# Designed miniproteins, single chains: the designs that were tried, part 101

Each design is a single chain, and the fold is of that chain. pLDDT is the mean over its residues in the fold that is shown.

## One batch from the design tools (miniprotein)

Design m3509
Fold by ESMFold2-Fast:
Structure m3509 (fold): chain A 100 residues (1-100)
Amino acid sequence: APKVTVSDISGTLPDGTTAEVILEVQSETKLKVILARVNGKLAKAEISGSGTKYKVTVTLDGIGTVSFTVEASGLKPGDKVRVTITNKDGKFEAKAEILE
């Protein structure tokens, strides 16, 4: 079954901030960021890595940055994944959802 995990979350985004990233599977070894937001505002995103493991960094100028690792398996080209990172009381929490 398709699986996505998020780990190694760190950054400077303030408490109560939510970052959202939508990733598209380009190939069996390549993910692309197609959208990034922080509290609903368009943000910058960088992605690095290959194969099944990728590092994503989201930055909103003047607010902060969050970085995390995404591991994905069982996905096919064109599949999309939403990753949501929230800073709750100084702790980053993550949710990953496979879209349609």
Scores: mean pLDDT 84

Design m3510
Fold by ESMFold2-Fast:
Structure m3510 (fold): chain A 93 residues (1-93)
Amino acid sequence: ATAAAIAAAVALLASANAIAAAAGNSAIASLLAQAIALISALLAASGSAAAALAVLTNLKSYIASIASSYDAAAVAAVLALLDSAIATLSAVN
């Protein structure tokens, strides 16, 4: 179900946020927290997987563009969790 997939994606983002915060990447952690809030609001308003997928895809591109400024292992873990969230939402879109 779309709602369950969005909830699973939010849980993956929360895991990514914890990794970014633990690594000291406050900028990436802040972006992930904002994405969680936006996706949660989209779920409450409509349950739209397409809108949530667009947010995650844009976020992944942005984090990848700034990745060289941060710890490579932590960024790789965050991007892998974003890929998992994108795959989860794509399956129900």
Scores: mean pLDDT 75

Design m3511
Fold by ESMFold2-Fast:
Structure m3511 (fold): chain A 67 residues (1-67)
Amino acid sequence: MSTRELVQYEHIKRALLAAGADEETAEKAARILVQSGKTRITKEDVRKALLEAGLSEEEADRVVSRI
């Protein structure tokens, strides 16, 4: 993991925690998003990452709406 990817990971993790995700879910989703290699992350990308991290569709939609 590059230094740039670590900064992106920490930024995404913080945003997810602020939006109401728990620490384990935020860490998993942030890792998925950073590993995608996308420079621009959309709300749809975040939603898919949260679902892969183990959230329900309803919980993922709730977190995304707060971002």
Scores: mean pLDDT 79

Design m3512
Fold by ESMFold2-Fast:
Structure m3512 (fold): chain A 104 residues (1-104)
Amino acid sequence: KDTLISYLERAKERVEAVLAESLARGESPEETLRRMADVVASEIMRAKIESLINKDDEGVKLADEIADKVLETARKVAADPSASPEEVARALLETLNEQIEKLK
């Protein structure tokens, strides 16, 4: 669980960095979501690989469950034509925070 929490905390930091870059470059919400999804997916995949190497089947299942929750959030913001880059970031950060609290 501590390893998975560490990767999710890194995902949060990377989402915030992508938001800052996206706003500076005037990127669309769709471009922002694509970049945020990429950084979050990479951190979840790293956590899943670490769990697999450590023969932690529970960690692998938790990483997949978190990936599904992130995808659900991404689907909701992608369906909202009024969502700003800041709203995309907020939704993803809220999902990541919720999952971190569930792991504690």
Scores: mean pLDDT 85

Design m3513
Fold by ESMFold2-Fast:
Structure m3513 (fold): chain A 98 residues (1-98)
Amino acid sequence: ELIELIRELAKEYSEDPLKQKILEALLLEWVKRKYGKLTPEEEKELERLIKEVQELLSKLAKEKGLDAVDELLAEVFETFEKHKEEFEKRVKEVLEKK
């Protein structure tokens, strides 16, 4: 349920598949830090997302340079910060149902 919510949030706030994966990773890492742990399934998803993001960012850097990576990351972090309160609210609702 948490993984499904995070995927839906990422799709709602970005149409770019790489930005979606970065946002998913940021949201799961935020949950881990805020609540102290993830389930084994959620931990595996976070590890998978981090690996995929690292591979995709490396490819972007090689194809378009480090400035393209910096710009993309800045846009994703800005989106995360702007909508942080809504993300926190929706994540809390899902976790309270578990």
Scores: mean pLDDT 81

Design m3514
Fold by ESMFold2-Fast:
Structure m3514 (fold): chain A 64 residues (1-64)
Amino acid sequence: SVESIQQKLDELREEFKKTLSPEVYEEVEKHLDVVRGRAAQLSEQQFDDVLDQIRRVAADLERR
């Protein structure tokens, strides 16, 4: 459901606020906003895949 997708996005956003540098968080938040806007168009599997990709990008940016 859209509500469960939005909840997962909010939880991930809070996690990123605590773990990422402000610069990386700002970049990643833009990706989360795009996903939030497309929530109704994504299947559960597609959504999980996109979140995994965002987590990977965030980790890579933090390592730089």
Scores: mean pLDDT 77

Design m3515
Fold by ESMFold2-Fast:
Structure m3515 (fold): chain A 84 residues (1-84)
Amino acid sequence: MDERLRRLAETARRLGEQVVETLDPDEISRVEFEEPVGTRSPDGGTEARHVVRVTLRDGRELTIRVVARHTPDGRETLSVEVSE
């Protein structure tokens, strides 16, 4: 794996863990971390995506999607989407 891609994947994984830590631990039943997936964007950027599934004790399931991206102009961006 490209070292930059591996670093972005690790960043995405860490951010996913941090999002889980903002949830009430007493309400969490299960957390599943999927392996991060790295891709090169059509514009020449590098992107790592990480998915975390959280099952709450009330039966709701949250899906946390984290994207860590390095743009061709040298910027890094992080985005988080939480869906139920």
Scores: mean pLDDT 77

Design m3516
Fold by ESMFold2-Fast:
Structure m3516 (fold): chain A 97 residues (1-97)
Amino acid sequence: MRKELVEKGKKIAEEILKKYPLTDEEIEELRKQLSDKAEQAVKENVSKKELLEIQLEIVELQMLELAKRIKRNERDDDAIKLYKLYEVKKELEKELE
């Protein structure tokens, strides 16, 4: 069971890195932009839909950061965490349809 989750997480990491071959500096800039966007959304009392869209972007950024970490130093716990974030992402995408 644990081995299957690790393998799924590793596959997701590889697919993310192929789709988004971003540098650590580019990821940090995205983090800053997303943080600013989230702060502004709270101040403006944006809709539930807009908050869910921001949550989706946060999850996608966390997945990218984990994929980069797995590439640098492969750890089973990181792979499992990435798989769990992938499930969260799928649920958020479903709510936004």
Scores: mean pLDDT 83

Design m3517
Fold by ESMFold2-Fast:
Structure m3517 (fold): chain A 93 residues (1-93)
Amino acid sequence: PVIPQESIEAANLVATGEAIVARLAELAARQPSPELAALLARARALRDRVIDLLNQIGTDSLLPPEVHRALWAEAQQLAAEMRALLAEAERLA
């Protein structure tokens, strides 16, 4: 089970990832380009991986603490990569 604070942080990571994908999709729709399409596809893949990692944490109550920390750190790193992709897309728009 996820602790209450971690559940809030997980929801925030998911919401942030979804907002980034939505913004990238908006940019790609307004100004279609292979570059924006590639950034959007990458952002979607990263969002899906973040959701998968957070689901693993939420569904496996017997995860060792070191595994839990590793999955959480990976989710946070992928969220940071998504923010960088959005910044690049906004630079191209």
Scores: mean pLDDT 81

Design m3518
Fold by ESMFold2-Fast:
Structure m3518 (fold): chain A 112 residues (1-112)
Amino acid sequence: SLTESISENIKKYLESLGYNVEGLGGEEIYELLAEEILKRAKDKDYSKLEELAVLLHKVLSEVYKLLEKEKEITEENIERAIDEALEKAKVPEKYREPIRELLLEIFLPTIK
């Protein structure tokens, strides 16, 4: 399913970054993504972790929803879907570029 595809793609990506994703559920996966974003943004405020995990879930769900409407998945479609999802989710400027780059790293390898 689309939800299973999302979780598997995220797990593979996190594993490629050196995270242990074995046995993790959806919430835990989004918490690891949030930790990676905090690291990339050089933000040591881990009190934001849970809020950022929820935000990332919202952004990723919107990206998949936008891409599901496309007849062909292209780099341009992925970039547009990410930018639209970040805007709709009202992502704080500090996290916008870190999240954008991370999402491109997840989605660009899915183009065939």
Scores: mean pLDDT 80

Design m3519
Fold by ESMFold2-Fast:
Formats: sequence, C-alpha cells, structure tokens
Structure m3519 (fold): chain A 71 residues (1-71)
Amino acid sequence: TTITEKVTKAVKAGETVVASVAAANKKYGPTEGTLKQVGSGKEKKFSADAGLGFMKAEAGDTAVEITFTSV
C-alpha cells in the first residue's frame, strides 16, 4: 500500500522551506518528496528525489505543502 503524508507549512514571501525524505524514510520506508507552493493565484509543484527539497515562497504564497509518498 502506498503511504502519503502531507505537511503544510505557513510561509511569508521569500521564506525557504526545506523538506527531508530521511525522516519519512525512517517512518514509512523508501519515500519520495514533493514541494508545492500554495497561494491565492498559482500553484507550482517541485519534486525532490532521495534527499533534501528546497522551495522558496513567492509573492502571494501563504503556505508550502510537502507531500511524502512511499515508493
């Protein structure tokens, strides 16, 4: 069964969110990470494989959603 965990971090424009798959790997086994900007006008997805993902909030972003998916 594929396990998916979502973590939402409130952000201000210009803040950088760091996601690590290492903690999710410890909890769920082999895991991939995806970072998504959550704003009032635009969503942007970024996939980070097997390590650290970094996403900087853009103007209008209120949160970054981090999705961990077991592989």
Scores: mean pLDDT 67

Design m3520
Fold by ESMFold2-Fast:
Structure m3520 (fold): chain A 72 residues (1-72)
Amino acid sequence: MTLKEAEELIEKGKELIKKGRELIKEGREALKNASKEEIPEAIGRLLRGIGIETEGYLLIKKGEEIKKKLAG
């Protein structure tokens, strides 16, 4: 594992956080305008967005841990 690989993981994590946040925003907007039958789909978008954002944070944490190991 190299410093470059750690930085690439951090960058990928940042992209996933951005994608997750966009899905959360879309899910929130859908939920505000949802009929009773549309609520499950809007909630599904929110949950998917949260999952992707969480994956992004985990990738950043992995990249930071690799950088820490290489520095000490």
Scores: mean pLDDT 83

Design m3521
Fold by ESMFold2-Fast:
Structure m3521 (fold): chain A 80 residues (1-80)
Amino acid sequence: SPILEKDRKNREYLLEEFKKRTSDIKEIKDENKEKVLDQLTYLLGTAEPEYIAKLLGISLESAKKLREVLLELQFTFKPP
């Protein structure tokens, strides 16, 4: 099976789950969730919630929730 297709499906699933689990974070529009997911994936492990809040222009509470959701999703899916 094509590796690229598997990676695409995994990314699509991660994005849909991220949108679903962060649907109550109104400071970020759904159309921007993919970009936010990419930014957080790059920064995870080196960024505190306070930094994420400043970077994205959102509340500290929303930043903490975004980080928690991302960590949960990363433990569910291993990087390629």
Scores: mean pLDDT 72

Design m3522
Fold by ESMFold2-Fast:
Structure m3522 (fold): chain A 81 residues (1-81)
Amino acid sequence: KIEEILEKLYKNPVVRKLFKALAEEDFESAKEYIKQLSEEDLELLLEAIELEIKKKGVSEPTGGLEELYKAIKEELEKKKK
């Protein structure tokens, strides 16, 4: 059901820019796009990333994916405070 989450996320142009930055390994731009997302969009993105980590094997870091996961969690904590 990752496809359903991705379809919802891709409706947001900021999310599309975020995924493009991730594909290009542009983590600095990815962080800026994360800051622009709402709490709801960040929660959906976190779910999608958790599914991707499971698909790739959680014990093996996939470059920026684990760092992105941590950045999203930090931003969610800030928005909930």
Scores: mean pLDDT 71

Design m3523
Fold by ESMFold2-Fast:
Structure m3523 (fold): chain A 122 residues (1-122)
Amino acid sequence: SLFPDLSPEQAAALRRVLGALARVLSRLSGVKVSVDDIMRALARLLSPEERRRLADLAVQLLAAVRAGDRPRAVKLAREFLRLLLDHQIPPLQLPVALASEGELDSDDLLERLARGIVEELS
């Protein structure tokens, strides 16, 4: 396992949310984004505490999606993205930069990514 510090539920939730993000970013940027590359980068760059925070947000996000609570799911996706993008994760840098081309505000990109993640998970 890439994340021996996470429970199986936490690791699965993190992978699922990152997989949704990878699909959204691939669509917006026009370049292929690999969830496996993101997960390997997180395993190398993030502390066990930071990985647990991301995984806990992923678990909560999936619970909100299952409950049909779209406003809560989008809020949790925004929080997940803020925490993730606060780190310079190499496999995300070019896709995020390309996806932000033509955006009027960075908050507009975060909102678009958050809504896209929730749609991919629904």
Scores: mean pLDDT 85

Design m3524
Fold by ESMFold2-Fast:
Structure m3524 (fold): chain A 68 residues (1-68)
Amino acid sequence: MSPEELLEEIDRLVEELKKRGIKLSEEADRAVTRGEAAYYFYKLGLLSEEHAKKLLEEGLRAVKEELE
């Protein structure tokens, strides 16, 4: 997945959790925020695509764990 696709998937799953009335843990919320910040810096050319993907994938994993 591209960084854009990873961010879109995180946003989709966060909206799904909101619809189900599930609140993200502080750790998962922090991972999502870190991923979003990494995407922002990537778009500014301040972060590599690989590094942004890693942080976005960590955020996505944290959100997926909340669905179990």
Scores: mean pLDDT 83

Design m3525
Fold by ESMFold2-Fast:
Formats: sequence, C-alpha cells, structure tokens
Structure m3525 (fold): chain A 74 residues (1-74)
Amino acid sequence: SAREEAEKLVEEIRKLAAELLKQTTDPKAQLFIGSAEGMALIALGVGKVTGDYEFAKEQIEKLLEKLKSGEVTK
C-alpha cells in the first residue's frame, strides 16, 4: 500500500541520514541531513491526516533523492 511504501521511505531516509551525518562536518549539510527525517515525518503525517498517502510518498521520494544527490553532503 502507499502508506507502507511511505513508511519504508521514511526508514530509508532515517538510515541514510544517520550514515551521512557520521561523515560530514559541514554545518549546512548537517542541518539539511539532520532535518531530513523530520521533513519526511511531516509529509507522512499529512498523509495520515488527509488520507493522501500517494502525495506523502511522492514528497518523501523527492526528499530521499535530494539526500542521494550528494550536492548538500560535500
């Protein structure tokens, strides 16, 4: 289901953020990486309130791709 997929994406963001934070000392990158889990949880929360888990999933996927981009982790 879209809810289960969104919840899995939040867990993927959490795990990736934890790994990236161990290897970065740039405060700007740390702020983005550290806030990523919170942003994903907010998107999931909107899905829970509205019932629109497809929208929540899309927003969380975009956030995960931004973390993977490496642009903010230099």
Scores: mean pLDDT 78

Design m3526
Fold by ESMFold2-Fast:
Order: sequence, then structure tokens, then C-alpha cells
Structure m3526 (fold): chain A 88 residues (1-88)
Amino acid sequence: ADSIEAGNKGIQIAGLTDRYAGGKMIDNGALSLEQLGDLSQRLGDNQETMDYDQAYDIVKEALDSSDAPEDLKQKLIDEFKDYMDGLK
């Protein structure tokens, strides 16, 4: 796939992941503002090479560091996967 599309795709995946975290994860109390800041920084630092698996790993690591209930963490991971799959 040709030239401009690959870099734009990584930036889009990073931006969509950041939007999901800042909306759903903050609204459910699963992520603190500090953890959101760290997640946003990691997404920005890796945006040029971002794929769905990398975005998933960043989200999972952020949730694993959270004090939220395990059931809520699993629900948010599953909803994030469905969200990203719906963007195909």
C-alpha cells in the first residue's frame, strides 16, 4: 500500500485509541487523568508505527496499572476490540 496511507493509518489508530480512553475509560472511572496522560504520550511517541495490536497492548498496560475492578477492565478491553474492529 502506497506511500502516504500507512503513516496516516498509524496516526488515525493512535487518535481513535486516545479518544476511546479519554471517553469510555475515564467516564467509567477505570483510568485516572495521570494514566490517561501517560497513555496519550505513549500513543503519540509510537503513532508512526501504530497498528491495532500495539494500540491494544498500550490500552491493556494502562488498565493493568489501574485500581479498577477486573470485570470492568475486561469489559473495556473487549469493547475496545469491538470498537477497533468496527472501524474496518
Scores: mean pLDDT 77

Design m3527
Fold by ESMFold2-Fast:
Structure m3527 (fold): chain A 95 residues (1-95)
Amino acid sequence: EKEKILKEARKKAIETYNKYLKEGKVDMSLEEARKRLDELLEKNPYFTEEERKAIRDGLDYLEKTDPELARIVAQALVDYIETYLEGLKKLEEEK
């Protein structure tokens, strides 16, 4: 069900966040992660404009207040959204 998909996406995001927080290393630049996140949010029907704006505004705020944390959070959000969208797609196909 939807709650299980959210739980799995959250778990993966936390794992990614903890890994990068400990190592200080991310796979993508902040710009690359934000571009990929923007594509994920805009090219699918599962997010409202308000939800997309909230995610972008949150990253803008983090980039201004803590740019190192912003990189880690952006990468974790990419992994979170990808996992969530994959789960939703499977749920629609399976019914």
Scores: mean pLDDT 73

Design m3528
Fold by ESMFold2-Fast:
Structure m3528 (fold): chain A 61 residues (1-61)
Amino acid sequence: SRAEVLEQQLADLQKMRDYYRKQLENAKAAGDEKTAAELEKRIAVIDSRIAQLQGELEAAR
């Protein structure tokens, strides 16, 4: 169903977000400000997509 597809996409995005958050922690620990800024931008995009898909999932219920 559409809801099952959205749930899988959300799970994948949440896993990806967690991975990039760990990379961000590593970049900050290393003092790599450029990589940290790029990862923060990527995480913000993922968070926006998660919010959109959560809205779509609620509408599909």
Scores: mean pLDDT 88

Design m3529
Fold by ESMFold2-Fast:
Structure m3529 (fold): chain A 95 residues (1-95)
Amino acid sequence: SDADKAYNQFLSLSKLRLDQLSDRVRQASSIATPEQQKQILDIYNEAVDQLDALVDELQDLRAAGKLTVDKVQQLTQQIQEVYDNTMKKIDDIVK
């Protein structure tokens, strides 16, 4: 179904965004002070928790038979917002 395709695309996007954030953390940490490194890790851990919560919501909706393409699109927007906000927060620390 279109919802199953959207579900699989969401999981792939979530993994991609986590990998990209992990890469950014490594890059930012290489130029950061120990205090900034701590702040970057705290921001990253918060983003991981937020992305995990979105994946859990998606999986719960699918298990309940309530998953729709529209709901996947809403959750996909929230993944993008978490990613964009996290990247900005990391940039603001090291700039």
Scores: mean pLDDT 90

Design m3530
Fold by ESMFold2-Fast:
Structure m3530 (fold): chain A 94 residues (1-94)
Amino acid sequence: EPSKLSIKGKIESIDYEVVDEKTAVVTLKFKDVSREETEAIARQVLEKVKDVPGFISGSYEVSEDGKTAVLTLEFESEEDARKAAEWVKENFTS
């Protein structure tokens, strides 16, 4: 239990939405972080998602206050996008 809390120490909430059949949007909200840290974490998440089957491309945007990052991810199939949503939920939302 403590180990699960430690891995989410900087992340306040995570939302995952499949917006289009092959496009998913991940919204990360952070606590007590700088804009630079938010950007670094968004890049790390994007790097990890590249290992998910069917990943084609991704981008991220950081809010003006630096406390929210939005990742837009594109996949080869609707199934791959759904599996990525499940992967994110299992690894970050438990």
Scores: mean pLDDT 72

Design m3531
Fold by ESMFold2-Fast:
Structure m3531 (fold): chain A 95 residues (1-95)
Amino acid sequence: SNQERLSSLVGKVFDYLLRKSKEQTVVEQLQQRVNEVIPRLSVTEDDVSELEELINEERYDEALDFIADLIRPVDPQLAIDLNVQSALVTIRKTL
């Protein structure tokens, strides 16, 4: 299913975050919240393809923002928390 494919891709993004973050517990809790919401999302094949391309290009900040956009209709606060992680990835790249 597209939801299973999304779950796999989310796993890849969070593997990256866990390697780079000093706040590992916060990232693990965020991943759990995302995984709990995935079954409630309307995910298309185009959504999965776009996210996979972002991950293959190592554009993890944009991948997090894309995941946040998918989640926002169901859990707006979780989407905000993902946008914060995206901003931190962008800042780390520019420093």
Scores: mean pLDDT 87

Design m3532
Fold by ESMFold2-Fast:
Structure m3532 (fold): chain A 95 residues (1-95)
Amino acid sequence: SEEERIENFLKRLEKILAEARDPTVSPLERNFLAGAAVLSAATMIVGTENAIKRAEKAGDKETAERFKEYQERLNKLLDEFSRIAAEAAAEVRAA
């Protein structure tokens, strides 16, 4: 289902977040991981916006609210990955 795909995607992003936060991973590698995760999360947010719009048009308030919760979780991950990418990029430039 669409929700199962989003849940699996969120679990994958959480694993990438753990790796992007690992100080034993090089700044260059952390920058690439976080940058790719930002793009992936942004793409999925667009997907959730479309799903919310469809559910609202259909009068399915419960489905719309669940996708809004997924979108909130994705936005928090996007913000965190963006911060990590910026910090890692600064470390690469300082080297």
Scores: mean pLDDT 87

Design m3533
Fold by ESMFold2-Fast:
Order: sequence, then C-alpha cells, then structure tokens
Structure m3533 (fold): chain A 65 residues (1-65)
Amino acid sequence: MKKEVKIELKGEGKDAAQKAKAKQQVILQGYQLALDLKKEAAKLKETEGIEVTVTVNAEGVVFKN
C-alpha cells in the first residue's frame, strides 16, 4: 500500500522584518518535521508494510524522504 503526505509551511508577518524572521523559523521547523516524519514513515513500512512518501515544503525549501 502506497501513501503520500504533502505538507506546506508558510511564515506570516505584516512587515519585511517579521516576514524574514518567520520564514527562517518555518524553514527550520520544516526541516525538523521532515526528519520526524521520515522516521515515522520508516516505522510504518516495517510494522504495517505501508510505503509513505513525505514531502515538506517550507517557504519554497523542499525536504523529501
């Protein structure tokens, strides 16, 4: 069984400084989320035989397992 999970993360702010800070935080959070989801996908493949493709897009930066 094959499943695909796509997650998009976007930073929000009213001024350029707030947007830049939110973008950096969202990219770092997206990286950590992609690592965590990759580990969970590996567990599901071993325990349930389910293949999961995970793609996290954080402000245009794409993390894929």
Scores: mean pLDDT 77

Design m3534
Fold by ESMFold2-Fast:
Structure m3534 (fold): chain A 68 residues (1-68)
Amino acid sequence: MPPRRLSGRELHDLVSEALLALNKERNGKPASTEEALAAIRRVLEERNVAPEDAAAVLAQFRAFMERV
């Protein structure tokens, strides 16, 4: 199927879904930035998100984690 172009809200919902799943897997322990990025990438790939949108989301999340 062609890659999906999602709205910013839809992309945010997928990021939240990935992080919630990771938090459950980590039993509430803090995950590394790399673990969070891997979880987000997996969910975006499963939902066939356009590679450009996926790359932008991952870059934004990495920048956010480095600033906090």
Scores: mean pLDDT 77

Design m3535
Fold by ESMFold2-Fast:
Structure m3535 (fold): chain A 95 residues (1-95)
Amino acid sequence: MTPEEALSNSDSNLSSMERAVEEARRLAEEAEDLSPEEIRRRLDDIRSRVDSSMDGLRHNASLLSPDDAKRILDRARRLRDEADRAIREALERAR
């Protein structure tokens, strides 16, 4: 993989994490209309996708300049924190 391909793949993984955050927030809004079992299943899928994207970003970071790796991983950590918060909110609303 070239550094340019690693940057492109990193952007794709960050975009996937952003979509996962949005999906988790949407699930929190729909929580009253869903069973606790369905919410848990969807949240497990979202968490799995976030973890897969994070693993891809860690792999790509080894192929990037230190500055690019830092910028990308800092963004990924923020997105993971946002996803974790959205997942907690969805679980709290699934009373």
Scores: mean pLDDT 82

Design m3536
Fold by ESMFold2-Fast:
Structure m3536 (fold): chain A 72 residues (1-72)
Amino acid sequence: AAKKLTPEQFEKVRELAEKAAKELGIDNLEVQEAWEVDGTLLFKVRTDAPDADLVKVVNKTNEEAKKLGIKA
């Protein structure tokens, strides 16, 4: 089941996703929505990046969130 993030958790996930995108050379990625499904962070983004690069952003964001103890 999907779990809604708090505003504080959402801002942190947004920062991590935008940082991950930058590290992967992706510009203009904006996180619009974020939620948790069974311990995995999922988010809706606005970007011109191809789907293959977006999968890498999602994976990297989840890895960084786990390191920081961020779970919804």
Scores: mean pLDDT 75

Design m3537
Fold by ESMFold2-Fast:
Structure m3537 (fold): chain A 83 residues (1-83)
Amino acid sequence: RLGELQARVAAVQAEIDALKQALDEINSRIEYLKKQAEKADPETRKKLEELIKQYEFVKRIVETDLARKQAELARLQAEIDAL
């Protein structure tokens, strides 16, 4: 039914919005760490570079999840359009 599909669209959209917020936070942290690494001594810079790599790894996971949720949203919208 249309109402059930609309409820599912709303739920998936909320998940997409949460993932976009997480991605924005990760990007902000990576940018901050990169700026700190430029000002740091070599020993501290190595530690910051490792943290940047960890955040970039998490970013890739979040981007993959976001892409899957966007694909799910597109399928639900197509089902509504077919009604």
Scores: mean pLDDT 86

Design m3538
Fold by ESMFold2-Fast:
Structure m3538 (fold): chain A 78 residues (1-78)
Amino acid sequence: HMSDEEIEKLAEEGVKNGYVTLPAEGLTPEEIAQRILEANRELPGVITGFQYDGKTLTLYLAPDATLEEVRKVIRIVL
């Protein structure tokens, strides 16, 4: 469970940096791909790429992504 305050902080960092790093230990690559597909259906063009190492998921974000869009992406993917 991630708090609303933690999600807000991650979203603010994501808008500033162009990426967010999320804890994703225990998810399979297929589960990660499915969650990213879900986020792309709801918010097309916000996620530009990703990297997953079995513990950490890094989502690369569109340069014009808004704070609200990044918050929604984080909520869908987690």
Scores: mean pLDDT 84

Design m3539
Fold by ESMFold2-Fast:
Structure m3539 (fold): chain A 76 residues (1-76)
Amino acid sequence: MEAPVLRSRRELLEYLLREFERLRERLEAEREELEERYKAEPTPENKRRYFAHQLVLEFAEGSVEELRRALEELEE
């Protein structure tokens, strides 16, 4: 249940990247259903759900890119 013992900053970044990539993939799969729901019933609630999910997905995508950049720039 606790995080694995990671000895290096590289190992920690690789672990986080994998977890955020999995989160991003799950959020991408959910996005299509939320978009279709909003199009079918354009209520304020469905609009809020769609855009809130879009923001979280954008955050996850940004986190993946930042983690990839950190790994690329890692000097060790």
Scores: mean pLDDT 77

Design m3540
Fold by ESMFold2-Fast:
Structure m3540 (fold): chain A 89 residues (1-89)
Amino acid sequence: MVEEAKKKGEEAAREVARAAGELRTAADQSASPDDAKRLRAAALELVRAGSELTSAMQSGDVKKIEEAIEEAKRAIERARELLAAVRAA
């Protein structure tokens, strides 16, 4: 229902913000300009996913909120894969 969907959306938004912060910190600490650029690009994708989540929650449409949560999860997964790859190099 709408309230439960919004609660899950808020949890996803917090995870998006955390992942974006981790990527920005990694970019700032990176000795590689190319890695820093890739990490910052991924952080911007997370910011966009967070904005979509906020818009979906404001709409009150459960399906839109669920779709935005799934898109955010995919963005977080890609971001964490990139962060792991950069750290492994």
Scores: mean pLDDT 84

Design m3541
Fold by ESMFold2-Fast:
Structure m3541 (fold): chain A 89 residues (1-89)
Amino acid sequence: SEYEKILKEIKELIPKVENEEIKKLVEEAIELAEEGLKKGIDESFVLSLLKTALELIKAHLAGDEREAEILEGVLAVQMGVLKLLLKKL
């Protein structure tokens, strides 16, 4: 499963993230993704959100603070959309 592969990679990288804001955002994204799949949200949307979270961690760990800031904003928007969809289910 593409979902399980991305989730495993994120979980392996999270312990290396020292920025508490990024860590909390990514951990919340995982929780929302798991709830979304359980409630029947489209897997492609959930995968897109997790891919953004993974790219955020990678940018942060690479020291690309500009890219990390942009990806943090993108992830926040995707999480907001998922929260809205979950309320309608």
Scores: mean pLDDT 87

Design m3542
Fold by ESMFold2-Fast:
Structure m3542 (fold): chain A 100 residues (1-100)
Amino acid sequence: AARVRPLEPPVTVKVGEKATATFENVGDRPLEVVAHLVRADDADGAPLAESEKVTLRPGERVEVTFTVTEAGDYLLVLSRTPRAGAGDDDVFGALPVRAE
């Protein structure tokens, strides 16, 4: 099965500072992934930030750099197709992020 896994525990970040999260493809197939940041309490498909597409082969990892501008709880989501709204996006992994 194709999926990604965070290599680090949930990230606590400082508002306005760059943070990096690392994900690994623990599946058996290459994945085209995009990272997007959403609010944990308002995750209705309105991404606050999106990364470029990255191809992850099995066992490869991606570093995603992001900045949170408001304090709160967020999800950093890796999916096949980032777009506004839920749709049929293949979500491969998510990392809880707390901004202080």
Scores: mean pLDDT 70

